# Designed miniproteins, single chains, continued (5): the designs that were tried, part 98

Each design is a single chain, and the fold is of that chain. pLDDT is the mean over its residues in the fold that is shown.

## One batch from the design tools (miniprotein)

Design m19397
Fold by ESMFold2-Fast:
Structure m19397 (fold): chain A 93 residues (1-93)
Amino acid sequence: MELRPSPWALALLRTAGEERERLTLDEAVDAFLRVLDHDRDGKISDEALRHAARMLGFSEEEIEELVKKLDKNKDGFISREELREYLLEVSEE
């Protein structure tokens, strides 16, 4: 029974100041929003996500794949629910 976030998700959580061994999905989503939601509107822009991932040392190809996985409705924003769904998917393996 392993709930392991992906390496990039761990890097973003560390950027949010989360050093816990274990986070709930809601705590993880809140940590991502705290770092990436500059406007405090409960959404993350694709641009904010690209900027954060680039700062963490991801390649452009990895950033594009990440944005595609998180921005499921292609509206240019990542909602709290889209983040939660992604974190559920990556914690399954």
Scores: mean pLDDT 64

Design m19398
Fold by ESMFold2-Fast:
Structure m19398 (fold): chain A 74 residues (1-74)
Amino acid sequence: SMEEKIAALEAYADALVALLRQERETENLSEEELRKARESILAHLDAEMARLDIPEAVGRRIRDRTEAELEAVI
């Protein structure tokens, strides 16, 4: 169902953010590496939204939330 696809996408986004937080804590990432990692995560999220055929309005909200969470990883 679309509800299951949206839930899976949200879980995927949350997992990617959690992985970046873990890498920041355990690895000495440069500002450039951190910026590149954020861009890569958003690109993966965009690809997964396309693969699951997520409605554009829903995808935009998930992307905006994920981008804000990634920006909070410092």
Scores: mean pLDDT 85

Design m19399
Fold by ESMFold2-Fast:
Structure m19399 (fold): chain A 110 residues (1-110)
Amino acid sequence: DAVVEAGRAAADAAADALADPASAPAWPDVARALGGMAAEEPRVAPEIARGLAAAARHASEEAFDALADALATAARVLPSEEEREELLELAAETEMGARVARRARERLEA
């Protein structure tokens, strides 16, 4: 499925970009685009969500709010509470990831 393949490619490219300080000015836009893609196409949401969780672990302060919003959006369209919790725990493996996951939980509850 071309849409699923595009979602995986976007998640992989975004994870690389969000780990690269040279790409920092684009990080909020990249995270926002991924969140929107997950909301529009729930079939790719798990793949996008995993990429966002991985990126959150090593994110810059500048990407913090955008990653938290995108992660909350992706988590919201996941089919089960167990999958949402697994996603947020995956993000929380680092101090930065734990901060992003906490902010995403706040947004998910709102």
Scores: mean pLDDT 74

Design m19400
Fold by ESMFold2-Fast:
Structure m19400 (fold): chain A 58 residues (1-58)
Amino acid sequence: ELREKAAKIIKEKGYENTSLDDIAKELGVTREELLEHFRSKDDIVAYAKYLEQKKKKE
């Protein structure tokens, strides 16, 4: 669920204008905790795209 929430935040706020710290703060976690789930901001973007493909099933 943390991964899905992070992906939603970056999609809603905009990829260019959203930092890892912004996402971590919005989720109420540390940047370090967020990085346990994602290697980089680009991984969050990739996961957001993955979720869009997965939602085609529903």
Scores: mean pLDDT 76

Design m19401
Fold by ESMFold2-Fast:
Parts: structure tokens; C-alpha cells; sequence
Structure m19401 (fold): chain A 58 residues (1-58)
């Protein structure tokens, strides 16, 4: 079956948020086929929030 997941990470820099998101996606991809459908970044109160939407086949 296909599942849709949304991942969100918060970090003190854009680079750190991107690295954390890449690590989470890599971990999921090790267990199942993963397709990234959207990625975005937002800055709030000096923090960077990275969001990714994924489709996972189980």
C-alpha cells in the first residue's frame, strides 16, 4: 500500500535543517521505496523549519 507522510524538522540554521531532513529521508529510504513530492523551508523566530512530503510504498 502507498502511504503519505509529512516530516518536519527544526534547527538553528538552514543548513542544519536541510541536513537533518536529508538524514530522515535517507533512513526511511533504507527501509522502503520513498518518493519526495515536496520540500520547503520556513524561518520563524530565528529558527529554520524544514518540511517534506513523502510517498512511501509498503
Amino acid sequence: MRQRLTLTVEADSKEEAEAKMDELIARLAAGAPVRVTRRSFEEKDGKYIATAELEVED
Scores: mean pLDDT 79

Design m19402
Fold by ESMFold2-Fast:
Structure m19402 (fold): chain A 77 residues (1-77)
Amino acid sequence: MNAVMQRLIGLAPLDAMRDLTKKDPNATPLQQLDAAIARVQELRDKARALGLTDAVKMGDQMIDSLQQTKDAIAELQ
């Protein structure tokens, strides 16, 4: 269970970004990262409800990494 949820969380950023760009081809990199963060947060919250502590930890780390990436892109102009 934990391993499956961890894989879903690991793939969530790319899946969310792809879904957003299919829906809105003009989506900015920052909008794509916002979609990725929202998707990881959704899966992390589901993992928490299921008591999957390792998946929750992975989700928190992924959200932190994505926020750092978003901050870096925002700094790039």
Scores: mean pLDDT 81

Design m19403
Fold by ESMFold2-Fast:
Structure m19403 (fold): chain A 86 residues (1-86)
Amino acid sequence: EIEFDEEELKELKEQDEELQKLAERLRENPSKEIRVEAAIKLLEILAKKLKTLSKEELEEWKEKIRNTPVEDLNKLLKEIHAKIKA
């Protein structure tokens, strides 16, 4: 029931392609830097698509991601995805 203009629809499609590229990059090169970068981009894309996070909340989540150890990043990403999807 929220209508998107053609420019917004094009951006959403490009963001979905960006998510696929990030997933492929994580499979090919799972370094800490790439995981953090992918996590931040995923959060930004999901926040923009769902319009559920304020700019302030988005910055808080980015800071939390940057401060999270690599081993815990997957758990944190699942938590973010669940919270945004709910």
Scores: mean pLDDT 62

Design m19404
Fold by ESMFold2-Fast:
Structure m19404 (fold): chain A 60 residues (1-60)
Amino acid sequence: SMEDARKLAEAAGVSLEDGEKAAKGLEAAGINPGSDDALRGARRGKSADGAAAYAVSQAG
């Protein structure tokens, strides 16, 4: 959802657009982008690259 994308973007310190991309990647992997695990991954990365890397690691 847009709300999940916003939370993920805020946690990663990135734009909403980058947060939406990360959220879609997580959903494609069967992971809720608003989950604690997704938000922890985004916060740890503190970047669009970090959020995307987390999404990729969960998907692949």
Scores: mean pLDDT 66

Design m19405
Fold by ESMFold2-Fast:
Structure m19405 (fold): chain A 65 residues (1-65)
Amino acid sequence: MKAKGIPAELYKLYLENDNDLSKILGPGFAGFPKELQDFWEAMIANAENPEKFRKLRAENSHLAF
């Protein structure tokens, strides 16, 4: 099921950490497959757009864990 609120908090952290996802998702993020990294970057970039965020999550539910 989808968890509420997480995208907004992650987006705030993303902005506060100079758009560095590894500081938010942890050092292991750099070791993720490129497809998964690109998905997370797209999710964070669209965190303030609920329609685009919902669509991305639905289309990539297998990556969203």
Scores: mean pLDDT 61

Design m19406
Fold by ESMFold2-Fast:
Structure m19406 (fold): chain A 84 residues (1-84)
Amino acid sequence: MTREQLRAALEAGKTLNLSEKGREAIDIALDYLDGRISEEEALERLRELGLNFPSAEKAVEFIAEVIESLLAMKRAIDKIIARK
């Protein structure tokens, strides 16, 4: 997944009804990708959320993959419960 694809997945994740912790994880990943925070700061903030990763790059990849899976599940659920 490219940096642009990772950013797109994270931004799409903001459309999900996630917990406060989930939303914070997305914001941390986006801040790191945008160069607003260092790798050390990103890893420290994720650790405070109970998320431990070997690198910020691996954290971003994992969060993006989880978001893509959740978006796929949301689309499937929306199709099942659609009233149109």
Scores: mean pLDDT 78

Design m19407
Fold by ESMFold2-Fast:
Structure m19407 (fold): chain A 96 residues (1-96)
Amino acid sequence: MTAHQLIDEAYAAFQAGDFDRADALLMQALQFPLDTSASSDDTTNPDPNALFSLAKMREIGFDNLSETEQKFFILQVWYLTGKVITDDNILIEDIE
């Protein structure tokens, strides 16, 4: 399954209120490489399995992004706001 397919399915689960499924699919999608447009080296050829960067969304605007990129942004905001404690625990465990 590609990162795009995982994001589409995660968003559908999120919209249905199935947050456990949305979280699992998003976590699977996050194992794919992140497409970073911010550095604009010669890496303008995005990997088909790469997730979209927040910098790309900021630069071209949410309404001008593909539907999948918009879904990823919504899911990432939800994940970050709902998972702040989890992120802190992961960081502490990694340091230990």
Scores: mean pLDDT 62

Design m19408
Fold by ESMFold2-Fast:
Structure m19408 (fold): chain A 119 residues (1-119)
Amino acid sequence: MVVIDQQLVDKIVNAIKLAAKSKSMSLFYKEIAKALGVPETAFAEAAKLAGVPQEELNKINQKIEQNMSEKNLALFVLGQVGGLDPEAQTPSYLAFLRVLGEEKIQSIRAAGRKVLQEL
């Protein structure tokens, strides 16, 4: 049984809300990296492991920023960590699992769901 750290969940929720208010993926990566206690480069490493080149990642970030809301960012985050379909083992989910580990992934999933529940 994976124990979910509620303090970590609340920090990730705050990171999503701050980034959505500022409409900045750069701020999101900074705040979530701080919440998780990982370097900001961990997300670029996970994208590389998932087979996503920097140019494609930049285009994804731009599209998210164009329509950034708490809902859209939470859905994007859940999609990256396999939170939308518990049976799907996407390349992004497997990459984040390798870089962050199961406990952090479960906290990210809980945070994304909490943001959606507060809408």
Scores: mean pLDDT 80

Design m19409
Fold by ESMFold2-Fast:
Structure m19409 (fold): chain A 93 residues (1-93)
Amino acid sequence: SEMERILEEIREALGVEELSEEMLRLIEELVAAVERGNAALAALAALEGRELSDAQREAARRFAAADREELEAALAEARARAAALRARIDALL
């Protein structure tokens, strides 16, 4: 999976045999928060009539029924969560 590939690249970059359980959980949660934010951005772009890539159109389907206010709230929440998770990961390094 994409997540397994990301985790393996991070493990190799850090030069460790295995990532700690806490680090694995935080990285998985960070990836999920970033993906949610990217999906909300793609859905906002679709509402504005902007041209989307195939990947952006697929991501935007996650928020197919959401209005602009809901999308802006989802994006803000996803960004705040990602920032908090990055800070926690940095504290473990």
Scores: mean pLDDT 82

Design m19410
Fold by ESMFold2-Fast:
Structure m19410 (fold): chain A 112 residues (1-112)
Amino acid sequence: SVSEMRILLDDLQDLLAQLEEAVRKRDLPLALSLGIEAVTVIRRAADVLERAGLRDEAERLRELARELEKLSKALEKAIQDGDYSKAQEYAERIVDTIREAVALVRRALEEL
């Protein structure tokens, strides 16, 4: 529903703002946690869009969620290895991926 999608958009925007602050402060464990939370929200948004008949948008969100899972695993490994330079790069890519998801959900809301 439009109401469900608005709540998911608000949740994603809040997660993005927190993540951008975590990345700015180099709080990589917090960035990892927020990235993992974003996967769940993006998948819920994809399910809402699929039920609304927006199949292409739903599939794109699922692709972004899969990319976030890969980046989150890479970030976790970089933190464990003490490679903070790579960890920062992965955290920045997580931010970019969530920005793409926010933009897609915002555009999809205009079609609902």
Scores: mean pLDDT 90

Design m19411
Fold by ESMFold2-Fast:
Structure m19411 (fold): chain A 91 residues (1-91)
Amino acid sequence: MGASRITSHMIRAVAAEIEGDYKEAIKHLGEAVKTTKELADDTPLSDVIEILQNIKKRAQEIKKKHPEVSKEADKLIEEVDKAIKELEEKQ
């Protein structure tokens, strides 16, 4: 399981938010999405979808509070929505 790799990216996103670097926070959330997708076949589907939904929620919260990163947040949200759809179609 690659849970530790996903968690590492999520922790880095939190650290970036604390530092006020919302562009870096979105970047780390994007790395978490990429890692989750790479590990999807080796991870229970329910866990993969939950992780992706949590990443989307964080991106939406950052976008709402910091519209200056809305373009980066929107791209990440679209990637998450596509990944969830592709995973649901596999079932």
Scores: mean pLDDT 81

Design m19412
Fold by ESMFold2-Fast:
Structure m19412 (fold): chain A 103 residues (1-103)
Amino acid sequence: MELSASAPQFGVDANGVPVLNTVVKVKEDKPSDYDIEVYIDGKKAAYQASEPTHTSSGVTYISVSIYVDPSLLGKTVTVTIKVTNKDTGEVLTLTQTVHVPLP
């Protein structure tokens, strides 16, 4: 399993709630179902994930919107994404530093 993600970008959800938007890319020879966990500064964060989009080249894309606590606005945080392959039990972790802008 290979794991990458786009740099998280600040946005708002349909209700105007602050989120960090990223696209998780998983590359495998055989597509699987994945569990995703997200952490901000080591604390488990709430998120919404799209349905996975599987490609014929063995790449799966999952759009992830990570909810941002208002106390984090204007701060630089560490975002950790943990992806588990449900078929194999393999776990990969990706960590990125992101600045959360003021609204």
Scores: mean pLDDT 80

Design m19413
Fold by ESMFold2-Fast:
Structure m19413 (fold): chain A 71 residues (1-71)
Amino acid sequence: KIIVKGGEEGDEAIEYALKNGIKMLAIPETKYPDRLKYRNLGTKADGTDGLVVYINPADPEEVIEERIKEF
């Protein structure tokens, strides 16, 4: 599995994972709202059972850590 944090490199990793069916955990940056476009490709923002799982970087550190461990 792949874990990515924000930036343009994160967008490329998300597209690669979706194209190749790779399960990925993504932490989007608020600076890059275009990541929301991947929701239109069947990705679940809050789900644990998808190709891409998103974490809100504004969440408390303990919530982010829990989501990463559950992935």
Scores: mean pLDDT 52

Design m19414
Fold by ESMFold2-Fast:
Structure m19414 (fold): chain A 104 residues (1-104)
Amino acid sequence: MERFEKAIEALRKGYEEGKLVEGIRDAAKNLGITLKKVEMNAEGLIDVELEFEKDGQTNRLRLENLTPEEAYEVLLALIEALKNDQVPPGFTLDLRATPAARAI
């Protein structure tokens, strides 16, 4: 669908132009995803909290202290998984700037 292509393009342009927070906001808007938090923190790292519905269940993703490159790659992978219907209903993910010991 055109919405996924627009979301991927917004995210890519944001990353390339050093405006990843804006790119994330634009991508979420194109996909109807609820952004609870998106910011670059004082350390220059990316924090994101978002929610979306899949088959009547709320899916959640929380990213903390990721580099812009790491945040871009994780969010691009999420959009591609959504496009390919590979995200299960009720899925939750919490990632921090360490090896993710806390998956869902």
Scores: mean pLDDT 78

Design m19415
Fold by ESMFold2-Fast:
Structure m19415 (fold): chain A 90 residues (1-90)
Amino acid sequence: EEARKYLEKGIEYLNKGDVEKAAEYFLKSLEIAGAPDELLELARRLYQRKKAGTVLSVAQAALEGRWDEALRIARAVLEGKWVPTAPRPR
């Protein structure tokens, strides 16, 4: 899938320490996957706050078809209520 290719490129940039570029690719993967406008707006806000790890979690949930979980993650982090630390199961 095209969205998956962007997710993989984002992970490559994250591994290289290019957090900003990684977040851009994760956001692009969400757009290609056909994420709802609400989720895209939340993901853009996370990107502006340089929350690349959170954008990755949102993109992974969305690509797995778990749109409700992706929305919950994005909303909770933007509200300052949920900040996962690695390693942590979802």
Scores: mean pLDDT 72

Design m19416
Fold by ESMFold2-Fast:
Structure m19416 (fold): chain A 93 residues (1-93)
Amino acid sequence: MEEELESYLVPLVNALAKNDRETVKKLFDEIVEKFPDLAAEILYSAVALVRQLFGEETAELAEKIVDELIKNNPVLQKSAEKNKDYIDAIKGI
């Protein structure tokens, strides 16, 4: 895994697990800027890691935060549509 990607995933996973919406929003803005086509995939990958490390209840809260961010950002909406099958797999659908 790329060192640059890991530098975003680890802080994002920790912020999501803590329900730290301010840190999540800051990291989200940076991810959208650097990886616009992969932004939704990266965010839902972080939710999957939260599920593995912190459990289902914490992951459900993290998924709600990510879903809200996607609804309010057209770039994330396009990224989510492009990666729908991957996102559905992460959601356990």
Scores: mean pLDDT 75

Design m19417
Fold by ESMFold2-Fast:
Structure m19417 (fold): chain A 84 residues (1-84)
Amino acid sequence: TKLRILEYLLLSPKETVSVAEIAEALGISRSTVSYHLRELEKEGIVERVPGTNRYRLVDRKKALELLVEEGVRKLVEAVERVTA
């Protein structure tokens, strides 16, 4: 779910997106989106716009690195299931 939020932010043409917008787009609760966005904010990947429930991606390189890492990990796991 956290990586789905990062993917949404990376693919969004908007500079900022709301918690509600992400929740609706991904079909998950606003509380789940808020939880993961706070974690990403602690990691320095996203930043909350002061006075709003809107977030922006501030470290696009780190976001891409996390998505690539998870994609590679999933591919390795899938190959191991087939070739074991």
Scores: mean pLDDT 76

Design m19418
Fold by ESMFold2-Fast:
Structure m19418 (fold): chain A 104 residues (1-104)
Amino acid sequence: SLEELEELFKRLVETAKKANVFLGDVLNDFILRASKVLSPENLEIASELLLRALKSEPIPKSLWESLSPEDRETVKKIIEEIIADIEKLGADYSKTLPDKLKVV
């Protein structure tokens, strides 16, 4: 449900902030993981949803509902996996990401 997604996004942001993880690293990691399993069109939608959540903007129900039920579950799973990785690694989470910081 949308409510479950919003709760996951809230947990993700709170977990990242508590671990002193840069939210841009979270977005980059999400895009890299999601690009392997979502179509380009659905990746754009999923990335927009996460970007809005990271900015504390409301999640449009229409954007969430434009994803298939399978893709919605995939997005939720990726977010849960990122939360778990941040909880395990703390600040070292960002060090596990590909070195893309040279291309801003």
Scores: mean pLDDT 82

Design m19419
Fold by ESMFold2-Fast:
Structure m19419 (fold): chain A 61 residues (1-61)
Amino acid sequence: MDPEAEDSPLVRLARKTRRPGQRPLEAILEEEKDEKVTYKDANGNTVTKTIKSKRVKALRE
């Protein structure tokens, strides 16, 4: 699989605008991988909660 083949000029421009130089691409992908937990409340309502994985890194480092 060639990732360069999927990169178009528009995608490259979007990356620069999207990333003002403080967040690396890898960090963005890791945030996207955050776990979403769905459960039903006592009233039967569906609740979705997002858990950030960066705490795991802080524990290691």
Scores: mean pLDDT 52

Design m19420
Fold by ESMFold2-Fast:
Structure m19420 (fold): chain A 90 residues (1-90)
Amino acid sequence: SFIEKVKEIFEEFLEKAAKAKSVEEVEKLIRETNEKLGKLLDEENASIEQKKLAQEINDLLLEFLEKVREGKPIEEALKELKKKIEELLK
């Protein structure tokens, strides 16, 4: 399903982000994740609701990036992001 593919993309992001050592690595991972989400929307001929879900995920990823840029430890910011996205995907 669309939701299962979104969860797969996000789980890959979480695994890689947990190993990130710099803001630059986090920025790269967010770009790659957004590219994968965009490709999924195109391949699945996504509905308005699915496009809205992808936008909400993008907004949460950008919020996470801003917190990391402001000096919040990646581990702490990532834990908060995971909770918010898991709630969104329920």
Scores: mean pLDDT 86

Design m19421
Fold by ESMFold2-Fast:
Structure m19421 (fold): chain A 71 residues (1-71)
Amino acid sequence: MTIAELEAAVRETLANLESLPLSEFQRERLRELAEIFATSPSEEEFRRRLEELLERELPRLKELREELAKK
């Protein structure tokens, strides 16, 4: 997966999630994802931060994904 593919996937996910009535908690997590995306100074740093976020937040992201899968 390239950075462009990651960017497209994140952007599509965020667009879909914005249309859903999400809790403040879920929106806060999405904001953190968007912040990492927006504030990463390079492709390497962006990828590294994304991987760290996924490893650290995997359980929470899995829960969020399951909620979204219902819609």
Scores: mean pLDDT 62

Design m19422
Fold by ESMFold2-Fast:
Parts: structure tokens; sequence; C-alpha cells
Structure m19422 (fold): chain A 88 residues (1-88)
């Protein structure tokens, strides 16, 4: 899945940014929060494709802003949503 591969790439970049800033634990927390929020949203009836796209946009915005938490949160959202699409 191109969405899943892009989401994994964003997560790797977010974790590297977090490590470089001494904020690796915060980046991991962001990813886990994004994953959980995406699963809650999909179970509540949200469109997983729209969530995957939103997560990718947030992840890119986080990287551009130098924010490893936002970058990892967006990547986590996109990973969970794209993974759900593979199961559908």
Amino acid sequence: SPLYEEALRLLREALALGEAQGRLAEAIGGALRGLGDALDAVLAGADPLALARAGLALGRAGLAAGDPYLAAFGAGLAIAAAGWLELS
C-alpha cells in the first residue's frame, strides 16, 4: 500500500527528528496516540482513507515545523488508517 509505505517513512523521519532533539519518548507517545485515535475514529464510523490522508498531512506538517510529536502523531494516524484499509 503506497499510503502505508509513506506513513512508515514519515514515522521513521519523526522518530529520527525526536532522537536528534532529545524528544524520542515524546515522538513515540505521539505515534501511539495517533494510532489509538485513528482506531477509535474508524470504529465510530470515520472514513479510513480520509483519516490516512489527514494523518499524512499532519505528519508532513510536523516534520516541516520541526515538531517530532506532531510528525509522529500524524504518522501513527496514517499507519492505523492505512492498515485498516488493507483489512477491508
Scores: mean pLDDT 89

Design m19423
Fold by ESMFold2-Fast:
Structure m19423 (fold): chain A 65 residues (1-65)
Amino acid sequence: PYDIFTRTMRLMRDSGRISQDEADDMIDSVRRSIDTNPDDQSRKDAIISGAQVWFDSLSDSDRRR
């Protein structure tokens, strides 16, 4: 789950949609949130779901423009 989020953030960075600092900050923030907030299971799932949507959107946007 966390791996897909990390990959999506790096792809967004590599495509120029976000900066290196933004990608690294988001990755670190999500990792810490996962480790320290076990009661926020649904939020973790929502973050992963959102990352998948971003990944799909990136692919479709690149294909069509």
Scores: mean pLDDT 67

Design m19424
Fold by ESMFold2-Fast:
Structure m19424 (fold): chain A 73 residues (1-73)
Amino acid sequence: SIKESTLAMFRAISLLTEMEVTLRQLKKGLISKEEAEKRFEEIYKELEELAPLIPEDIRKKIEKKFEELRKEI
């Protein structure tokens, strides 16, 4: 439904924001590379659970953004 898709998209955006916060903490030396990789893996699992609720075109953009952020570790 539109409601479920909208909520899933907001949650996915929140998770991508959490990845950006994690990268900032890593760049400042507040967390280890291993901790950042663990957080990204947890976020990946949650994004995969949300994927069936998100329109295909938006899902592909989220996947691409996740890959770009993951490469910064």
Scores: mean pLDDT 88

Design m19425
Fold by ESMFold2-Fast:
Structure m19425 (fold): chain A 75 residues (1-75)
Amino acid sequence: VAEEREKGDKYYALGKEAEKQGDLKAAATHYEKSIEYYLRAMREAADQGDLEMVRELTAKLKEAKENLEKVKKKL
């Protein structure tokens, strides 16, 4: 769970950096990878009964999806 969450956080940060630089295609790719890793982490957290982690990952997923939608509308 922690490993997949950390990868999600890494790609989310890369997405924000690319967005700041105006590289919207790179930002979209990074946000998509962030979402993928957060979904994997959420599934693992749910399987382990870690409801706090599921709650945290739900919030992170929402932010990543909102940023991805925003970036895609600019492409």
Scores: mean pLDDT 84

Design m19426
Fold by ESMFold2-Fast:
Structure m19426 (fold): chain A 113 residues (1-113)
Amino acid sequence: MLKIGLLLGPGVTKEKLKELVEKILEKYPDAEIYVGTLTEEVHEIAKELAKEYPNVTVLEPEELPLLLFLKIASKGVDIIYYLGSENLKNALNAMTKGTDLEVKEIESAEDLD
C-alpha cells in the first residue's frame, strides 16, 4: 500500500491542496496520505479537507521544516511532496542528503507526473 507525505508550507490554498489530493487518489485509489503543515492557517485547511477524504491523515503542525520532515518520514512514507510559497531549497537539500527518501518540490497537482 503506497504511503505519500505532503509537507505544506505557507500560501497553500484549499483549492490547490484538494486538486493535489484528488490527483494522487485518481492515480493510487488506496494510497494513504499523511499531511504535515508548517503554519496553523494551512493546518486548518488540511483538517477541513481531511473530513472529505478518509485516506488523508493530518499530523500536528510543526514550524521547523526539518522536524516536520522527520515527523512525516516516521509514518513510513514512500515519497514526500513539498508545496508552499517559501524558498525551502536549503532545508529540502538537507532533508534529502544521505537519505533514501525522496522529497520533491511541486507547484501544483500537474507536477505529480
Scores: mean pLDDT 80

Design m19427
Fold by ESMFold2-Fast:
Structure m19427 (fold): chain A 84 residues (1-84)
Amino acid sequence: MEIEELWEKFKEALKNKNWEEVKELAEKLLAKMKELKEKEPEKVAEMLAALKAEHPVAQNEEEAKAKLELLIKRFAELEKELKE
């Protein structure tokens, strides 16, 4: 799956609060972003910034917070790697 298509599906899953799909798509997206980091670090940084904007969606759901928190930590680690 193209990273653009994967990112769009991930955003839609976040809006629909489909946390199982969010987890699966986030894992695939994280893997693709790590691969893309070497070629297009600016695009990865833009996607990570967009993910931070979507984070508040999970704030009102305890189960969603737990599932999304781990994914956000993994994306934050990738963001730190981009600045190294």
Scores: mean pLDDT 67

Design m19428
Fold by ESMFold2-Fast:
Structure m19428 (fold): chain A 69 residues (1-69)
Amino acid sequence: SKAAEAVAGAVQMLESMGEISEETRDAAVEAAKKAKSPDEAIDALRAQLRKTVSDGTADKAARIARGMV
């Protein structure tokens, strides 16, 4: 879906900047693929990132993904 592609783009950018691990990136992409709506995909992204990074970093990822949808 376009939302899952937006999540993939956002987490690839954060991983390339060293802000998240490759494992966190892959987990976020897999969670977003299961989503039924753009909002659900972004919520899945934030939930995965909050396991390993700050709320600020998770919110930044969500804003990037929203800009790509």
Scores: mean pLDDT 82

Design m19429
Fold by ESMFold2-Fast:
Structure m19429 (fold): chain A 94 residues (1-94)
Amino acid sequence: SMQRQQQAQDYLRLGDDYLSQGNYQQAIDYYQRSIDLGGPDNVDAWTRLGGAYLNLGNYQESIRYSQQALSVDPNNSSARAILNLSQQFLQRQQ
């Protein structure tokens, strides 16, 4: 619904506020809430989840969420960059 999509945008913004403070766990929680309300096509929230997990060093989750973003928008340059970085860091740990 439109009301749920508006609330999803509010959670996305709140997640961004926490991300800017380096509070990646709170940012992840709010990005997930944004997806729960706005639906699976929320490419912005999927991309932000990928980025937050990359910052936490959780490269497997970063790959998963950046791939989800790319499944919705294959041309998303931010999601592609996050995927490439997370794959590179994962390979360096092996």
Scores: mean pLDDT 86

Design m19430
Fold by ESMFold2-Fast:
Parts: sequence; structure tokens; C-alpha cells
Structure m19430 (fold): chain A 66 residues (1-66)
Amino acid sequence: NYLTMAGLEAAHGNSGMARTYILRGVPELGEEGASFAAFGAGFAWNSGADPKDAGLMGQEFGKRKG
């Protein structure tokens, strides 16, 4: 859910909120959260210039987490 929300926020150009959701997801996901945080933080902060791609990636990871 946090990765999906991060992707949606990035798609709307809200890269700050996208990063917030990634960081909030780390404690909720525990050990698995470390890997997703590294990936999610990387694309959320770097893909702030490409919200469409970030949104699609967030949705995809959201599905796999659920």
C-alpha cells in the first residue's frame, strides 16, 4: 500500500509525499521493508521528474505486496 501510494503521489508530481510514503513503509514492512525502501526511495527521489513512470512502478509493487 505505501509503495502504491508513493507511486500515485509521484504521478501527481508530489515527489515529497511519495518519499514520505516510502519512508513510512519501512517500519510496516520490517525486514522486507529495507529492500523496498532502497528501491522505492531511489526511484521516488530520482523519478520526481518523471511522475508517470513512478506511478506505474508504485502500482506494480503495491500489487505484489498485497
Scores: mean pLDDT 55

